# Designed miniproteins, single chains, continued (2), part 64

Each design is a single chain, and the fold is of that chain. pLDDT is the mean over its residues in the fold that is shown.

## One batch from the design tools (miniprotein)

Design m6207
Fold by ESMFold2-Fast:
Structure m6207 (fold): chain A 98 residues (1-98)
Amino acid sequence: AREEAIKGLLRAADILDELGKETNSPQLLAFADAVREIADQLARGEISIEEAKDRVVERGLEIERELRAQGKNREALEIGATTGVLVIHITVLLKEEE
């Protein structure tokens, strides 16, 4: 579960980084960096899988709020959708431990 959660987070970070570069979105690049930091913390055993999920949600909501405040509604929706997909994947991995 932990190894699969780390792999999932790193894959998501790579996708966000590519999208951020293609769309010149500093917010997508910032979210990619945040997801990588969360994956690194999880890999080092500094946080639990549940805590990693919570941190992804918190950071995603923060970036989405900032984008909406700037009128960047499309980018805000992309952050929200990506956060939702990550949460579902991590939740499935947590359930497969039992």
Scores: mean pLDDT 76

Design m6208
Fold by ESMFold2-Fast:
Structure m6208 (fold): chain A 65 residues (1-65)
Amino acid sequence: TSHLREAIRALSAGDLDRAVEHLERALPTAKPEAQPYLEKAIDAARAGRRDVALLWAGKALQVNE
């Protein structure tokens, strides 16, 4: 499973620390178009904004596919 998909699972489970770890690992291998969304998702997750992090991670997944 990709780190981005694992991050989305962690966000859905409310595990923000694990989500940040997986988002950070997804960033260097993501498509350039997905990277801004991943950066927004990381910032939101670090701020404790789970719903906002899920929004941006979902956008990153759409673009990265």
Scores: mean pLDDT 86

Design m6209
Fold by ESMFold2-Fast:
Structure m6209 (fold): chain A 97 residues (1-97)
Amino acid sequence: LNGALGEAIYHLLRGDFEGAAQYLRDAIDKYGIQRVLDFAIEKFEKYKNPLYAFIAAVLSLLLGDEKLAKEYLEKAASLGYKVTMEDVREFAKLVKQ
């Protein structure tokens, strides 16, 4: 799981949203969405890397928890990762497909 999220972040940093979504889909398939979300939150709390918060927002939205998605989006934005709720929705669509 650590490697899969690391790869997703690597691809996000490169602007490869399709590659990032593929690694996240593979992690969800192998570990389940709740475990991937919990791990992204744990990594965010430990490292304060806004990309883990962005991943947590996307996974929260996929679980139907818009309130949690907004909370983690605001955490990512506060750390300089300037993304919108629309960006979260678009990336969630890539992950779901």
Scores: mean pLDDT 85

Design m6210
Fold by ESMFold2-Fast:
Structure m6210 (fold): chain A 74 residues (1-74)
Amino acid sequence: MLTEEEREFRETALAAVDTAIDYAKKKGLSKEEIKEIVDRVIDTLRAWARDQGLSDEAIDRIEAEVRKKAEEKL
């Protein structure tokens, strides 16, 4: 089961990536440009999660799930 901190990170990351994809699509960006934006958002959130005390293993696992969901939306 996810810890409370892992759940918060997961929910925040999913929402942030979803919002970024919707915004980029409204601006008429290509799939390649949207992927670049998603990468930057995830990098920022990884830094935040480390500051919150999450392990690299937990961050990597949640990132993989978030990237999978982003790919489904593209």
Scores: mean pLDDT 83

Design m6211
Fold by ESMFold2-Fast:
Structure m6211 (fold): chain A 95 residues (1-95)
Amino acid sequence: DEEKRVERLEERYEKGDLSKEELEELIKEAAKNKQMLVFEYEKEDTELIKLLKELAEKYKVPLLLLDKDLPEEKKQEIILKEQEEIRKKLGITYT
């Protein structure tokens, strides 16, 4: 389901129909639910990446940007490493 949501966001942006308001609402929801945002970008997605960074900073939501061309195994490794770093910063103790 998460993959389908990311795919829809990319398709809508590519078609030029994704509004800044819709993107901001998604980021507000992530902030409310204390979730990390993961976005798989294409090399040409510079405008969308900039907007995502601005909104993530505004709402204090962790944002992880992944190259769409990365193998799935490498994407999962990067996501896990970022989640570990977030846990460290929040002072969660590991045994």
Scores: mean pLDDT 65

Design m6212
Fold by ESMFold2-Fast:
Structure m6212 (fold): chain A 79 residues (1-79)
Amino acid sequence: QDELERARAEARRLAGEALEAARAGDYSTAKHLFEQAARAAEPVSPEAAELFRRAARAMGDGDVVGAFRLALEAAKILD
């Protein structure tokens, strides 16, 4: 239980850092942070993990708006 709560907190932290990196225009760092958030979210919610992987892909494709939408959807699932 504590391990899953720690994983959830880590996924949220990484996703938050990814959004801040994207706002600063550092899309490469944002992509890598979303990939890390996906790995952290996997044991808590495979759905949220998949959305973070899609957000990372969107960042890599230059779809910043799509990446933000997917990351926010993943964050809602983790609540």
Scores: mean pLDDT 86

Design m6213
Fold by ESMFold2-Fast:
Structure m6213 (fold): chain A 85 residues (1-85)
Amino acid sequence: SAEEARLEREIEGMMAAADPDENGTISWAAAREALRGLRPDWSDEEIDALLAELDPDGNGTISTATFRAALLAIERERLAEEAAS
């Protein structure tokens, strides 16, 4: 849909900001900033809990593929709940 296409473009912008060198990984600091921008209603604790799930090895980095998938899932869930209301 047009809404999903727009969402994909917004996520691409966030990914480019979080990983401008396209090195295939995103630091927790960059991921937090992206999530705060996408979900300003989330607390720092909620964001850190999600980041811990996306980084099971605890190395402080998340692959761009994993983070991108998480951002898409978060926004699709939000849109689905909005549509259901």
Scores: mean pLDDT 75

Design m6214
Fold by ESMFold2-Fast:
Structure m6214 (fold): chain A 87 residues (1-87)
Amino acid sequence: MKEKELQLEALRLMEEAVRFGIKLAKELYPDDEEIQKDVEAAEAKLPASVEAMRAKIEAGEAPALTEEELKEMREKIEEEKKKLLEL
């Protein structure tokens, strides 16, 4: 993959991981007002944060990423998802 393609794939994985965490927090802590407030704030900010990072990637201003680093990121996200699902 080209460097920008690796960076865009990493951005997609990060967005998916954040959305997964938001969903689980809403399901596991529905009566915790502080967690729900933090989750709502994160959810509201996510689209703007993703678009800002996408713009940096398209401009070539994002940090360089290798295929190995992308693989490690994917593996770490899957491991964290497994830990959360075991709750």
Scores: mean pLDDT 78

Design m6215
Fold by ESMFold2-Fast:
Structure m6215 (fold): chain A 66 residues (1-66)
Amino acid sequence: SHHHMADDYGTLAVIYGGQGKEEEATKYVKLAAEYGMSSEGLKSLADALEKEGAKKAAEVARELAK
């Protein structure tokens, strides 16, 4: 389902964010939102990305969560 894909994309965003790959992390954040990740899911994703130091990807996730 699209919801299942959203969770997979969120996981990829965190993995790339932890590697310092901000462009890839941001790409997967946008895909997670596009595939139907909830506002609460995007807020949790932003928190995880901030913890990994992926500040730009986290900012994008926060904006999409509004």
Scores: mean pLDDT 86

Design m6216
Fold by ESMFold2-Fast:
Order: structure tokens, then C-alpha cells, then sequence
Structure m6216 (fold): chain A 55 residues (1-55)
């Protein structure tokens, strides 16, 4: 879908949090890639919060 459902957004946020919490994944990322993933997680959390606030 062009827009993620609330459940899909929650799964995406959980997946990104789990990815960043895994030391093996963190060891494979460059500093720039790490910053990009962290920025994407922050954006995904904001979108989820905005969508929850509208329900």
C-alpha cells in the first residue's frame, strides 16, 4: 500500500528498534548508515504518534 496501516507502522518502528539494539547489526553499519537509520526511526516514530493522535 502507498500508506502503511497503523499496525504496519508499529511493526516498522519495532523492527528498526530491534535492528539498532542488535550489536551485530551495529557492527556492520558505517557511521553515516547508522545516522540514517536513527533518523528514519525518529521519522517513523513521529508518523506513528501523529496517526495515533488522529484515531
Amino acid sequence: ARQLSLEEQEELVRGLEAFLADPANMATLSPEERASVEAFLATARRILEDNRARR
Scores: mean pLDDT 77

Design m6217
Fold by ESMFold2-Fast:
Structure m6217 (fold): chain A 86 residues (1-86)
Amino acid sequence: DEVRQLIIEAVRKSIEMDEEENLKLAEELMEKILKLVFDMTLEEFKALPPEKRAAYQAELTPLFKAVREEHKEEFEKLLEKREAEK
């Protein structure tokens, strides 16, 4: 389940790293997700009208929700650790 693994990695990195590092990794991981799910590049996605981007994001929303729910304890512990380190 390549898409699920990329989503898990994206959420983990968004918690563990600072904002600049998270943005770079989020773009790289989003590009891989977009390629696997929709066969499109990140640049193609960014060039879409807002309504079209919202439609593609709506397709991804259940996948992100499922990952966050399945890994809730892991992500909560990562967030707690990150907040304590600030």
Scores: mean pLDDT 73

Design m6218
Fold by ESMFold2-Fast:
Structure m6218 (fold): chain A 75 residues (1-75)
Amino acid sequence: MTQTITSHQQARDFINQYRDQDLTIDFYIDGARAGTIRLTAGDARRQARLLNGMNQMVDYGAANNQTVQARATPA
């Protein structure tokens, strides 16, 4: 499922939704693929790094009036 992420809370909620699943997260800025990360169920360190990266992307998108989206797919 693809979600638009406009706040740090939405980024946190996205990670919490998928924290217990092995999957791939694709990121898009204005529809262009910006990056990909693999999540492992229960990997708190990787989840924390992903949250930090998502917060930075949200801040960047807001500053530049660009849409940030994340898509979860099975790994």
Scores: mean pLDDT 79

Design m6219
Fold by ESMFold2-Fast:
Structure m6219 (fold): chain A 72 residues (1-72)
Amino acid sequence: SAETQELVERLLEAMKEALKLTKEAVAKGDLETAKLLLESAERIVEYAKADPRVPQEKKEELEKILEEIKAI
């Protein structure tokens, strides 16, 4: 449905923003903010994976962004 597509797009946008903000926080030496951003990203992925409306391909895209955040 269109509502499901909008939800998936918002989740992907949130994860991309978390990646950007985590890189900025680490570059500034703000490890506390980086940790909170990582924890938030992990929660987004957990909830998305539990939602049967989210396609498997999109769950894999979200997990890939989370691994990029963890690699910072």
Scores: mean pLDDT 86

Design m6220
Fold by ESMFold2-Fast:
Structure m6220 (fold): chain A 86 residues (1-86)
Amino acid sequence: SREEELEKAKAELEKRLAEADPEEQKELRKGWLAAELFEYAKEKGIDDPEKLKEIHKEFEKLFADESLSFEEIKERMLKKIDEIAK
């Protein structure tokens, strides 16, 4: 199931994070957050490639801002996805 796949993916992420240096940890967390956000977009019924591209563009823009935490990026992205899903 999707839930079972997510649990396996989380276990693999935790394993990699334990062995990774701080810069690798940041990239792994970024990739995981991207996967979670695109999964959330699909759950909200966003399957349009153009809308998914807009979400990806916003995500990359927010990650380029070094002043933002992972938590703040996630909050802003969830809000953006909810607005696109209207």
Scores: mean pLDDT 78

Design m6221
Fold by ESMFold2-Fast:
Structure m6221 (fold): chain A 61 residues (1-61)
Amino acid sequence: SFEELLAEFEEELRRLYEESKSLSEFFQGAMDLLAKYSKRLSPEERKKLEEHAKRLLAELT
């Protein structure tokens, strides 16, 4: 489901934050992760993923 995909994205993004040595490295990895998940989504689901990612990035940084 889309909700399960969002949960998986959140887990991977949080792991990436923990493993990244710099904010620059983290943001580059986060953009790659967002692109990876976006490839299998509809335009409306991609907007929701982008909004979710923005909220998570604000919480982590």
Scores: mean pLDDT 82

Design m6222
Fold by ESMFold2-Fast:
Structure m6222 (fold): chain A 108 residues (1-108)
Amino acid sequence: MEKSIEELREEIVSYVLSHFSSDEATELLQGLGPVPEEDLPLLLEALKKANGNEEVIRKLVEVILERPELARYALEAVIKAKSPEEALEMLEKIKKAKSVEEAEKIVE
């Protein structure tokens, strides 16, 4: 899929706006700011996998904002989770991870 960074950003914004109020969408998008440009495809995939589940998306943003060095693993947790409940459990474990290596083990 040959999308530009600007096209990926626009799809992410459109996705969030389709599921959240403008005020909530603004706060969530600001919390997603630490995600590097190379991981924007993973961010879009994670948001689509969350399928508008507010608890999962809010927890994902919380982990990215509090632990930006673990953002990639937080995105992978949402993508790999079999249920919203599993996604929330994995995200909570990543948030509490003491190292990048511990976060990697949670998503492997």
Scores: mean pLDDT 81

Design m6223
Fold by ESMFold2-Fast:
Structure m6223 (fold): chain A 96 residues (1-96)
Amino acid sequence: KIKEKAIELLEKIAKEFEELSKSKDPEASKIAKDVAETLRKMIEVLKKEESEERVIENLEIAALMLRKASEAHPLLKETAEAHAEELEKLVKEFKE
């Protein structure tokens, strides 16, 4: 359940950053592409993960990465902040 919810949210975020990577701004496009690629790699790791603690740790890393992306470019700020908040909320829910 925890792992499935984590993967579902990360897949949604990865798709949104894949769309942002189509930006005409080269810097925003590159950052969005790097974020999407990193999230896709994280999803593959999580599919093999059996520890709920490790799943939570990976979500915390993803949230931090999105916080950094929101600071890196104005075009990414709103989307990256919103998704970082979603991940942070999910982490809080799982640490019950």
Scores: mean pLDDT 86

Design m6224
Fold by ESMFold2-Fast:
Structure m6224 (fold): chain A 71 residues (1-71)
Amino acid sequence: MADEAVARAVDGLTQLYKDLAKKYGVEEAKEVFDRAGRMAVAELTRRYGEEAGRRLREELSKAKEKLEKEA
């Protein structure tokens, strides 16, 4: 359950970044990704516990580096 929520959040935020980067540029995409990522970590921590939040934070860090390399 928590693993599925983490994977879904990473996929959703990755898609959001790509959509925003195409429409508004990479700088705007990064700002929104960081803000939405913090909100997602807080939401998953509240719903599934501290381990789920920590894991999402780690996965989002990796996703961000990968997205920056693709741009």
Scores: mean pLDDT 81

Design m6225
Fold by ESMFold2-Fast:
Structure m6225 (fold): chain A 62 residues (1-62)
Amino acid sequence: SELDEKINKLREEVIKLREEARKTYQELSDKDPEKARQKNYEIMQRIRDIVNEILKLENEKK
């Protein structure tokens, strides 16, 4: 149950990060398009790390 709660929280974090990536890109693209792309890349990479954490936790559930 605690494991399921952690997984659900991580899934919510991914959704929030995707929204943040879109917002950050929109805000920065007018000021600094290159920085906007770099920030978006970093956020997407963080999402991938979280997805890998979810997979590890799912494997622990058995």
Scores: mean pLDDT 82

Design m6226
Fold by ESMFold2-Fast:
Structure m6226 (fold): chain A 76 residues (1-76)
Amino acid sequence: FGQEFLDDTELVSDRLVQQAEQAGRGDEARRLRAALLDESRRFQQSASRGDADSTVESFNQMIATGTALVDLVEQG
């Protein structure tokens, strides 16, 4: 659990950005994707160190940012 998770996050979020760009929401989608990728890196670093509190916090931030990105695409 590491590189595959980051690769999947990059792939899925890139597709969401492409869909948002078609709706004229590309700038906001790119901002959310950048935040999601930063949060994903922090999550991996915390998990690799066994820092449970930081890992949970980073995971919650990823869920919130990912949800916002999906909502941006779905709401048009």
Scores: mean pLDDT 79

Design m6227
Fold by ESMFold2-Fast:
Structure m6227 (fold): chain A 89 residues (1-89)
Amino acid sequence: MEVKVKKITVDEVLAKGSVTLELPEGSSIDAVNELVKSARDAAKALKALGVNVTIETEVTRTKGPEGWKYKAKITLTVDPAQAAAALAA
């Protein structure tokens, strides 16, 4: 089953103030790395706009009979006042 990794966008984080993306239990390490990269790219772009970003990353690793399984949750949170200023510009 192909896990569609949602790409985090600057506009989505600015509009919502906080964006959480999750990968289900049984995800590959490659999917986790792709999600982390997407979050970092979005945070870098937000910081370039003068918006402070907090990234919270939770990765759980479980050993199964077929090797390691991963579960990930990444939350990006921005300052609401800075987000409003960036959207108004």
Scores: mean pLDDT 75

Design m6228
Fold by ESMFold2-Fast:
Structure m6228 (fold): chain A 87 residues (1-87)
Amino acid sequence: SIEAEREAWLARVRATLPGLAARREELLAQLEERAEEIASLPEPERRVAAALRAFLENPTPEAAAALLATLEEAVAEALEREREELA
């Protein structure tokens, strides 16, 4: 089911977060380099970039939870856009 696939995906993303924190300086530099490109993205993707930056700057459980929630919202919005285009 889509719900089971979403749960599995979120679990994999959650497992990836320590690795992202370990590479925080590299990833922050990449976000800074691509700042103008990110600013031109749709609002859901911009929110994900902002949440990722916040997590990388201060990797706390609260920041991790905020990033995961933002990713889940962005995925839901992307699926709705896809549904509208496919219909």
Scores: mean pLDDT 79

Design m6229
Fold by ESMFold2-Fast:
Structure m6229 (fold): chain A 66 residues (1-66)
Amino acid sequence: MKEELEKKIKELVEKLTKEVQSSSDEDLPDISQKYAPGFAELLKALDVGAGQGIPGGGPVKPLPAP
């Protein structure tokens, strides 16, 4: 599972890098907006699946007020 997520991240990074290197600075916001949701989803999947970066040891859950 971690390996599968890593592959998806690498593919996105390669596509992003290729487009950034072939594009001007003016295209960077568009490229970032295009890939940002994909990266966010992958980071979420890694955090939930691998249990990294979660203070509390669980997925993001709403906590009831005292």
Scores: mean pLDDT 67

Design m6230
Fold by ESMFold2-Fast:
Structure m6230 (fold): chain A 68 residues (1-68)
Amino acid sequence: MSGEEALARAREHLARAREALAAGDLKTAQSHVIEAGLYAAGAIAAGDVEGGLELAREANRLGKEVGG
């Protein structure tokens, strides 16, 4: 997977996590936060360190809001 593809996947999962959180579906929100974090780490491993770190921080922030 390219860094660009990994960043796009992380953003998609962050968007789905926000939608689930707004709907009160904490389990679904948590699953998407975890996936976003994994794709952000994948972007870092592929060489997109700055973009990956930014999305990893956002995933961590949303994970704290989910509380699970």
Scores: mean pLDDT 85

Design m6231
Fold by ESMFold2-Fast:
Structure m6231 (fold): chain A 75 residues (1-75)
Amino acid sequence: SMLKKLLEELLKIAKESKTFEEFVDKTYAYLREKEKNSSFDESLDLGVIQVMVAVFKTVKSTVEEFIEFLEKLLK
């Protein structure tokens, strides 16, 4: 699944980030690069990821809280 692969890459980016702000910046750069050559269906998956990250940013989550969420989701 494209969505699962995107979530696994987000988990990797989050684990490599020291702050949630660094994670958000790196994730948006990653998503922008993916959007350049995405299919319509892949663009929908990218949109789901963007909304998820925006929600966690809005509620001011820590990177550790986001990692825990993704690890539970990927089990």
Scores: mean pLDDT 82

Design m6232
Fold by ESMFold2-Fast:
Structure m6232 (fold): chain A 64 residues (1-64)
Amino acid sequence: SEVREVLEEHGELVSKRSGKPLDEANYKAQEEIIKEIESTLKPEEQKELAKLAREALENGISSN
């Protein structure tokens, strides 16, 4: 899933920047979100969400 790839990549970036591994609870929360998206949205809509999320990550959009 495109959404799964983006969320996992984000988790790795956060872990790498903080120097700490992802907590299992955080990983499970991401897994639940991924499953909900995959069940709720059509594949085309999932790809659109993944593109938007990936662009946000690459552009360094942060909630300052």
Scores: mean pLDDT 68

Design m6233
Fold by ESMFold2-Fast:
Structure m6233 (fold): chain A 70 residues (1-70)
Amino acid sequence: SKAEILEKQLKKIFPSFPEELIRRFASNPAALKVIEEELKKYGSTIENLDKLPLSEIVRILNKADLAAAS
């Protein structure tokens, strides 16, 4: 599933992130939707999240976190 791919990517990109935090992003439909929509603007997908600049990945995750909290 897209959630499993996202969890794997986040563990790879941010090995210092707690597993609980990674699971919260991957299991939240609102967060997942924001991540997909932002990646689409770069012509990218969750499978290629690790190809983006780290600053852009962090920006996308902050946007996803706000959407999940709303």
Scores: mean pLDDT 82

Design m6234
Fold by ESMFold2-Fast:
Structure m6234 (fold): chain A 87 residues (1-87)
Amino acid sequence: MKEVLEKAREKFKDNEEVLKALETIEKIAKRLRENPDLPKEELRKLADELTEAEKILLSQPDLPFELEVYIGVLHLELAVRISTPRP
């Protein structure tokens, strides 16, 4: 959610690597929201990008729990879309 990302940006304002990871997560969330029929190849690419951003964020000792939950929801959305058979 937007509020979760905004709070994380304030907390990590001095960490450029974390800020870039947060931008990647926001970009992925926006792409999924605006494009219901993304091809599986693009969904897999987004899942890979999310995993790389998550690694950066999980390296932080004080990562907000709400942000971890949000990343998990995005992983679930991607997994569901990738596993859904095409008509």
Scores: mean pLDDT 80

Design m6235
Fold by ESMFold2-Fast:
Structure m6235 (fold): chain A 99 residues (1-99)
Amino acid sequence: SVEAAVAEAVATFDKLLDGMLAKGRITPELAAVAREIFRLRAERIGRENPERVERDLAVLLTAELLRLIGLDINRKYGMPEEVIEAEIEALRREAEELR
């Protein structure tokens, strides 16, 4: 079902973020925002594009995970903290707009 596909994608993303959090690759604050964004987008895909749910959820999962991995790499290799903070603030605004 669509609901099962959405729930599975959300659970998969949550598990991946738990792994990143355990390894110190993401902060608890960023993980919370990322979980909210993913859940809201996944629910919207299920609601608006049920015929493409499996494909679009797989693409969303990949895109959102790569965004977080990219931020971790950039932080580790010298991106200024103010740029990282601005990116996190942009994610918070995105979550607010998706509500």
Scores: mean pLDDT 85

Design m6236
Fold by ESMFold2-Fast:
Structure m6236 (fold): chain A 48 residues (1-48)
Amino acid sequence: SLEEQRAAEERKEREELMKKIASTPDVDEAGKIAYEFEKKRRERRRKR
């Protein structure tokens, strides 16, 4: 289903996010990136 394809896309997005966090020297900025990702994840669960 399209939902399974979306899940695969989410995994790729997560890997890309981890790279961004690793390349971000600012701890505050890295924290914001992680927070936004988790916020989006929770919102997806609500709308599933």
Scores: mean pLDDT 74

Design m6237
Fold by ESMFold2-Fast:
Structure m6237 (fold): chain A 67 residues (1-67)
Amino acid sequence: MKIKELAEKLTSPDREERLQAAEELGKLIVKKPDEVIDYFNEALLKVPEEDREEILKAIQKGIEKAK
């Protein structure tokens, strides 16, 4: 599933891949919030706290682009 693959990339060792996946998830939250939120919450729990704020900012950027 496309949403699941993006959520899994939030735990990637590659910082650029994590940020790109976060922004794409943000865009999808606008279209399919219920489906995205479940995968997003599970993946975010696996993200290190120090990287979490940067990922959340990328998600917000995706949301703004989709509006």
Scores: mean pLDDT 76

Design m6238
Fold by ESMFold2-Fast:
Structure m6238 (fold): chain A 78 residues (1-78)
Amino acid sequence: GALSAEQRAEIAARAAELRARAEALEREGASGEELLALAREVAAAELELVRLTTDDPALIAAAEEQVAAELAAVEAAL
């Protein structure tokens, strides 16, 4: 594949770190704009990983649609 096992592990670790930071910000009462900005960074990292692990345009399109729906839900909740 396009990614090594080490690169995949690094991206997964970064995504986990960003999620942990989002949970910490929610507990501390961070602004909705700060939470949305972090959610967008998480979404961008996850979508980049999908694009680097597959060349299937249908799987990429499905991932883009899912990420867009998740971000819209976050925006609506704030």
Scores: mean pLDDT 74

Design m6239
Fold by ESMFold2-Fast:
Structure m6239 (fold): chain A 96 residues (1-96)
Amino acid sequence: SREEQIKAVEEVFEEGIRRLEEEGAEKEVIEMARLIKEILIKLHNKEITVEEAEKRLEEKLKELGIDTEEKLKEISEKILAAMRPPAERKRAELEA
């Protein structure tokens, strides 16, 4: 269901953001992760358009001084790494 999909996004981002905070990630990385979470949930609820989502992301990037493709890539890679832990490996070990 839509509610289950939204909950899955919330849980993935909550765990990822917690990890980033515990590891002392830069403020820009944490703020971008939080914004991406909010945007994905709002898009899934049809509360905003894709165009509005893109505008919010662009405004936040400008606010945080992320003006180069290299900085954007670095931040994106850090967020993606936090959201994709080897959880399936650990889950398999716990279920055995």
Scores: mean pLDDT 76

Design m6240
Fold by ESMFold2-Fast:
Structure m6240 (fold): chain A 61 residues (1-61)
Amino acid sequence: AAVVEVVDGGVVTRAVGTGDQVEVTTSGEGSEAQKAHARQTAERLALLASRAKEYLDRLAK
């Protein structure tokens, strides 16, 4: 699994990516726009990191 944490002021968003699936949790104080942007960014980064890890794991064997 790939874990990505995005901090934007008082908003902390953590995303855990496994293959093509991502679980996202957001905590802290911030505007709805900040929370939405942080969530979207964390989700995309977690998906990319998860896919990159799978690709590298296949090459390492």
Scores: mean pLDDT 74

Design m6241
Fold by ESMFold2-Fast:
Structure m6241 (fold): chain A 82 residues (1-82)
Amino acid sequence: SEYQEFLQQRQAEFDKEMDALLARLGVSRDTEEADLSEEQRQELIRLTAEQHIALLQELLKKGLADPEKLQEALAELQKLLE
């Protein structure tokens, strides 16, 4: 389906973005949360939330999911970044 194809493409893009973010922070996917500095952990949380917000905004714009649920999820993530 178009929705499944979109999710597969977006997952691949998200994985690349995540690898780039981890490289920027000087860590790898094999780095456990306990081994992250507090600064690295906070930055990773912030950047991950920003990427998630971008994904939800794209889903909302394309009409590929429930707009009420997407808006609720966006509001929660935006509060997390405040």
Scores: mean pLDDT 70

Design m6242
Fold by ESMFold2-Fast:
Structure m6242 (fold): chain A 119 residues (1-119)
Amino acid sequence: MIAEVEIEARELADGTIHVKVRVKTPKKRKGEKTLEVQAADGSTITIKVTANEDGEVEIEATLPADASDEAVRALGKGIAQAILEFLKDAEGVSFRARADSPRAQRVIDAILEALAELG
C-alpha cells in the first residue's frame, strides 16, 4: 500500500518541455480531467490527468519554450496538487525524478518545491 511517483521532464528540439508524472496508488479510480492553471503573468497552462481502474494515474503538461518563471511556478503547483489528490490514502510514497536538460530540471524543481509546500 505504498504509492509510487515518477516525474519525467523532457526538453524537445523546439525548446518546449514535456512533463509526464506517473502515480501508482492503492486506491482504484477511473477518470479523465483537464486542469487549467493561470499563472501570475496571465498565461494559462493545461494539465491533463488520466486515472485507470488499476490505480495508475498519468499527469501530463507542456511548457512553451518562452515560458516565464511565473508559468513554471504555476505548472509546478498545479502538478503537485494533482499528485497530492492521489496520495491522500497512501501509507508511504516513493519518489523518482528525471530531467534531460537544465530547463527540464527547473520544472522538476518547481514541482518538488510545491509538493514540499503543500504536503
Scores: mean pLDDT 80

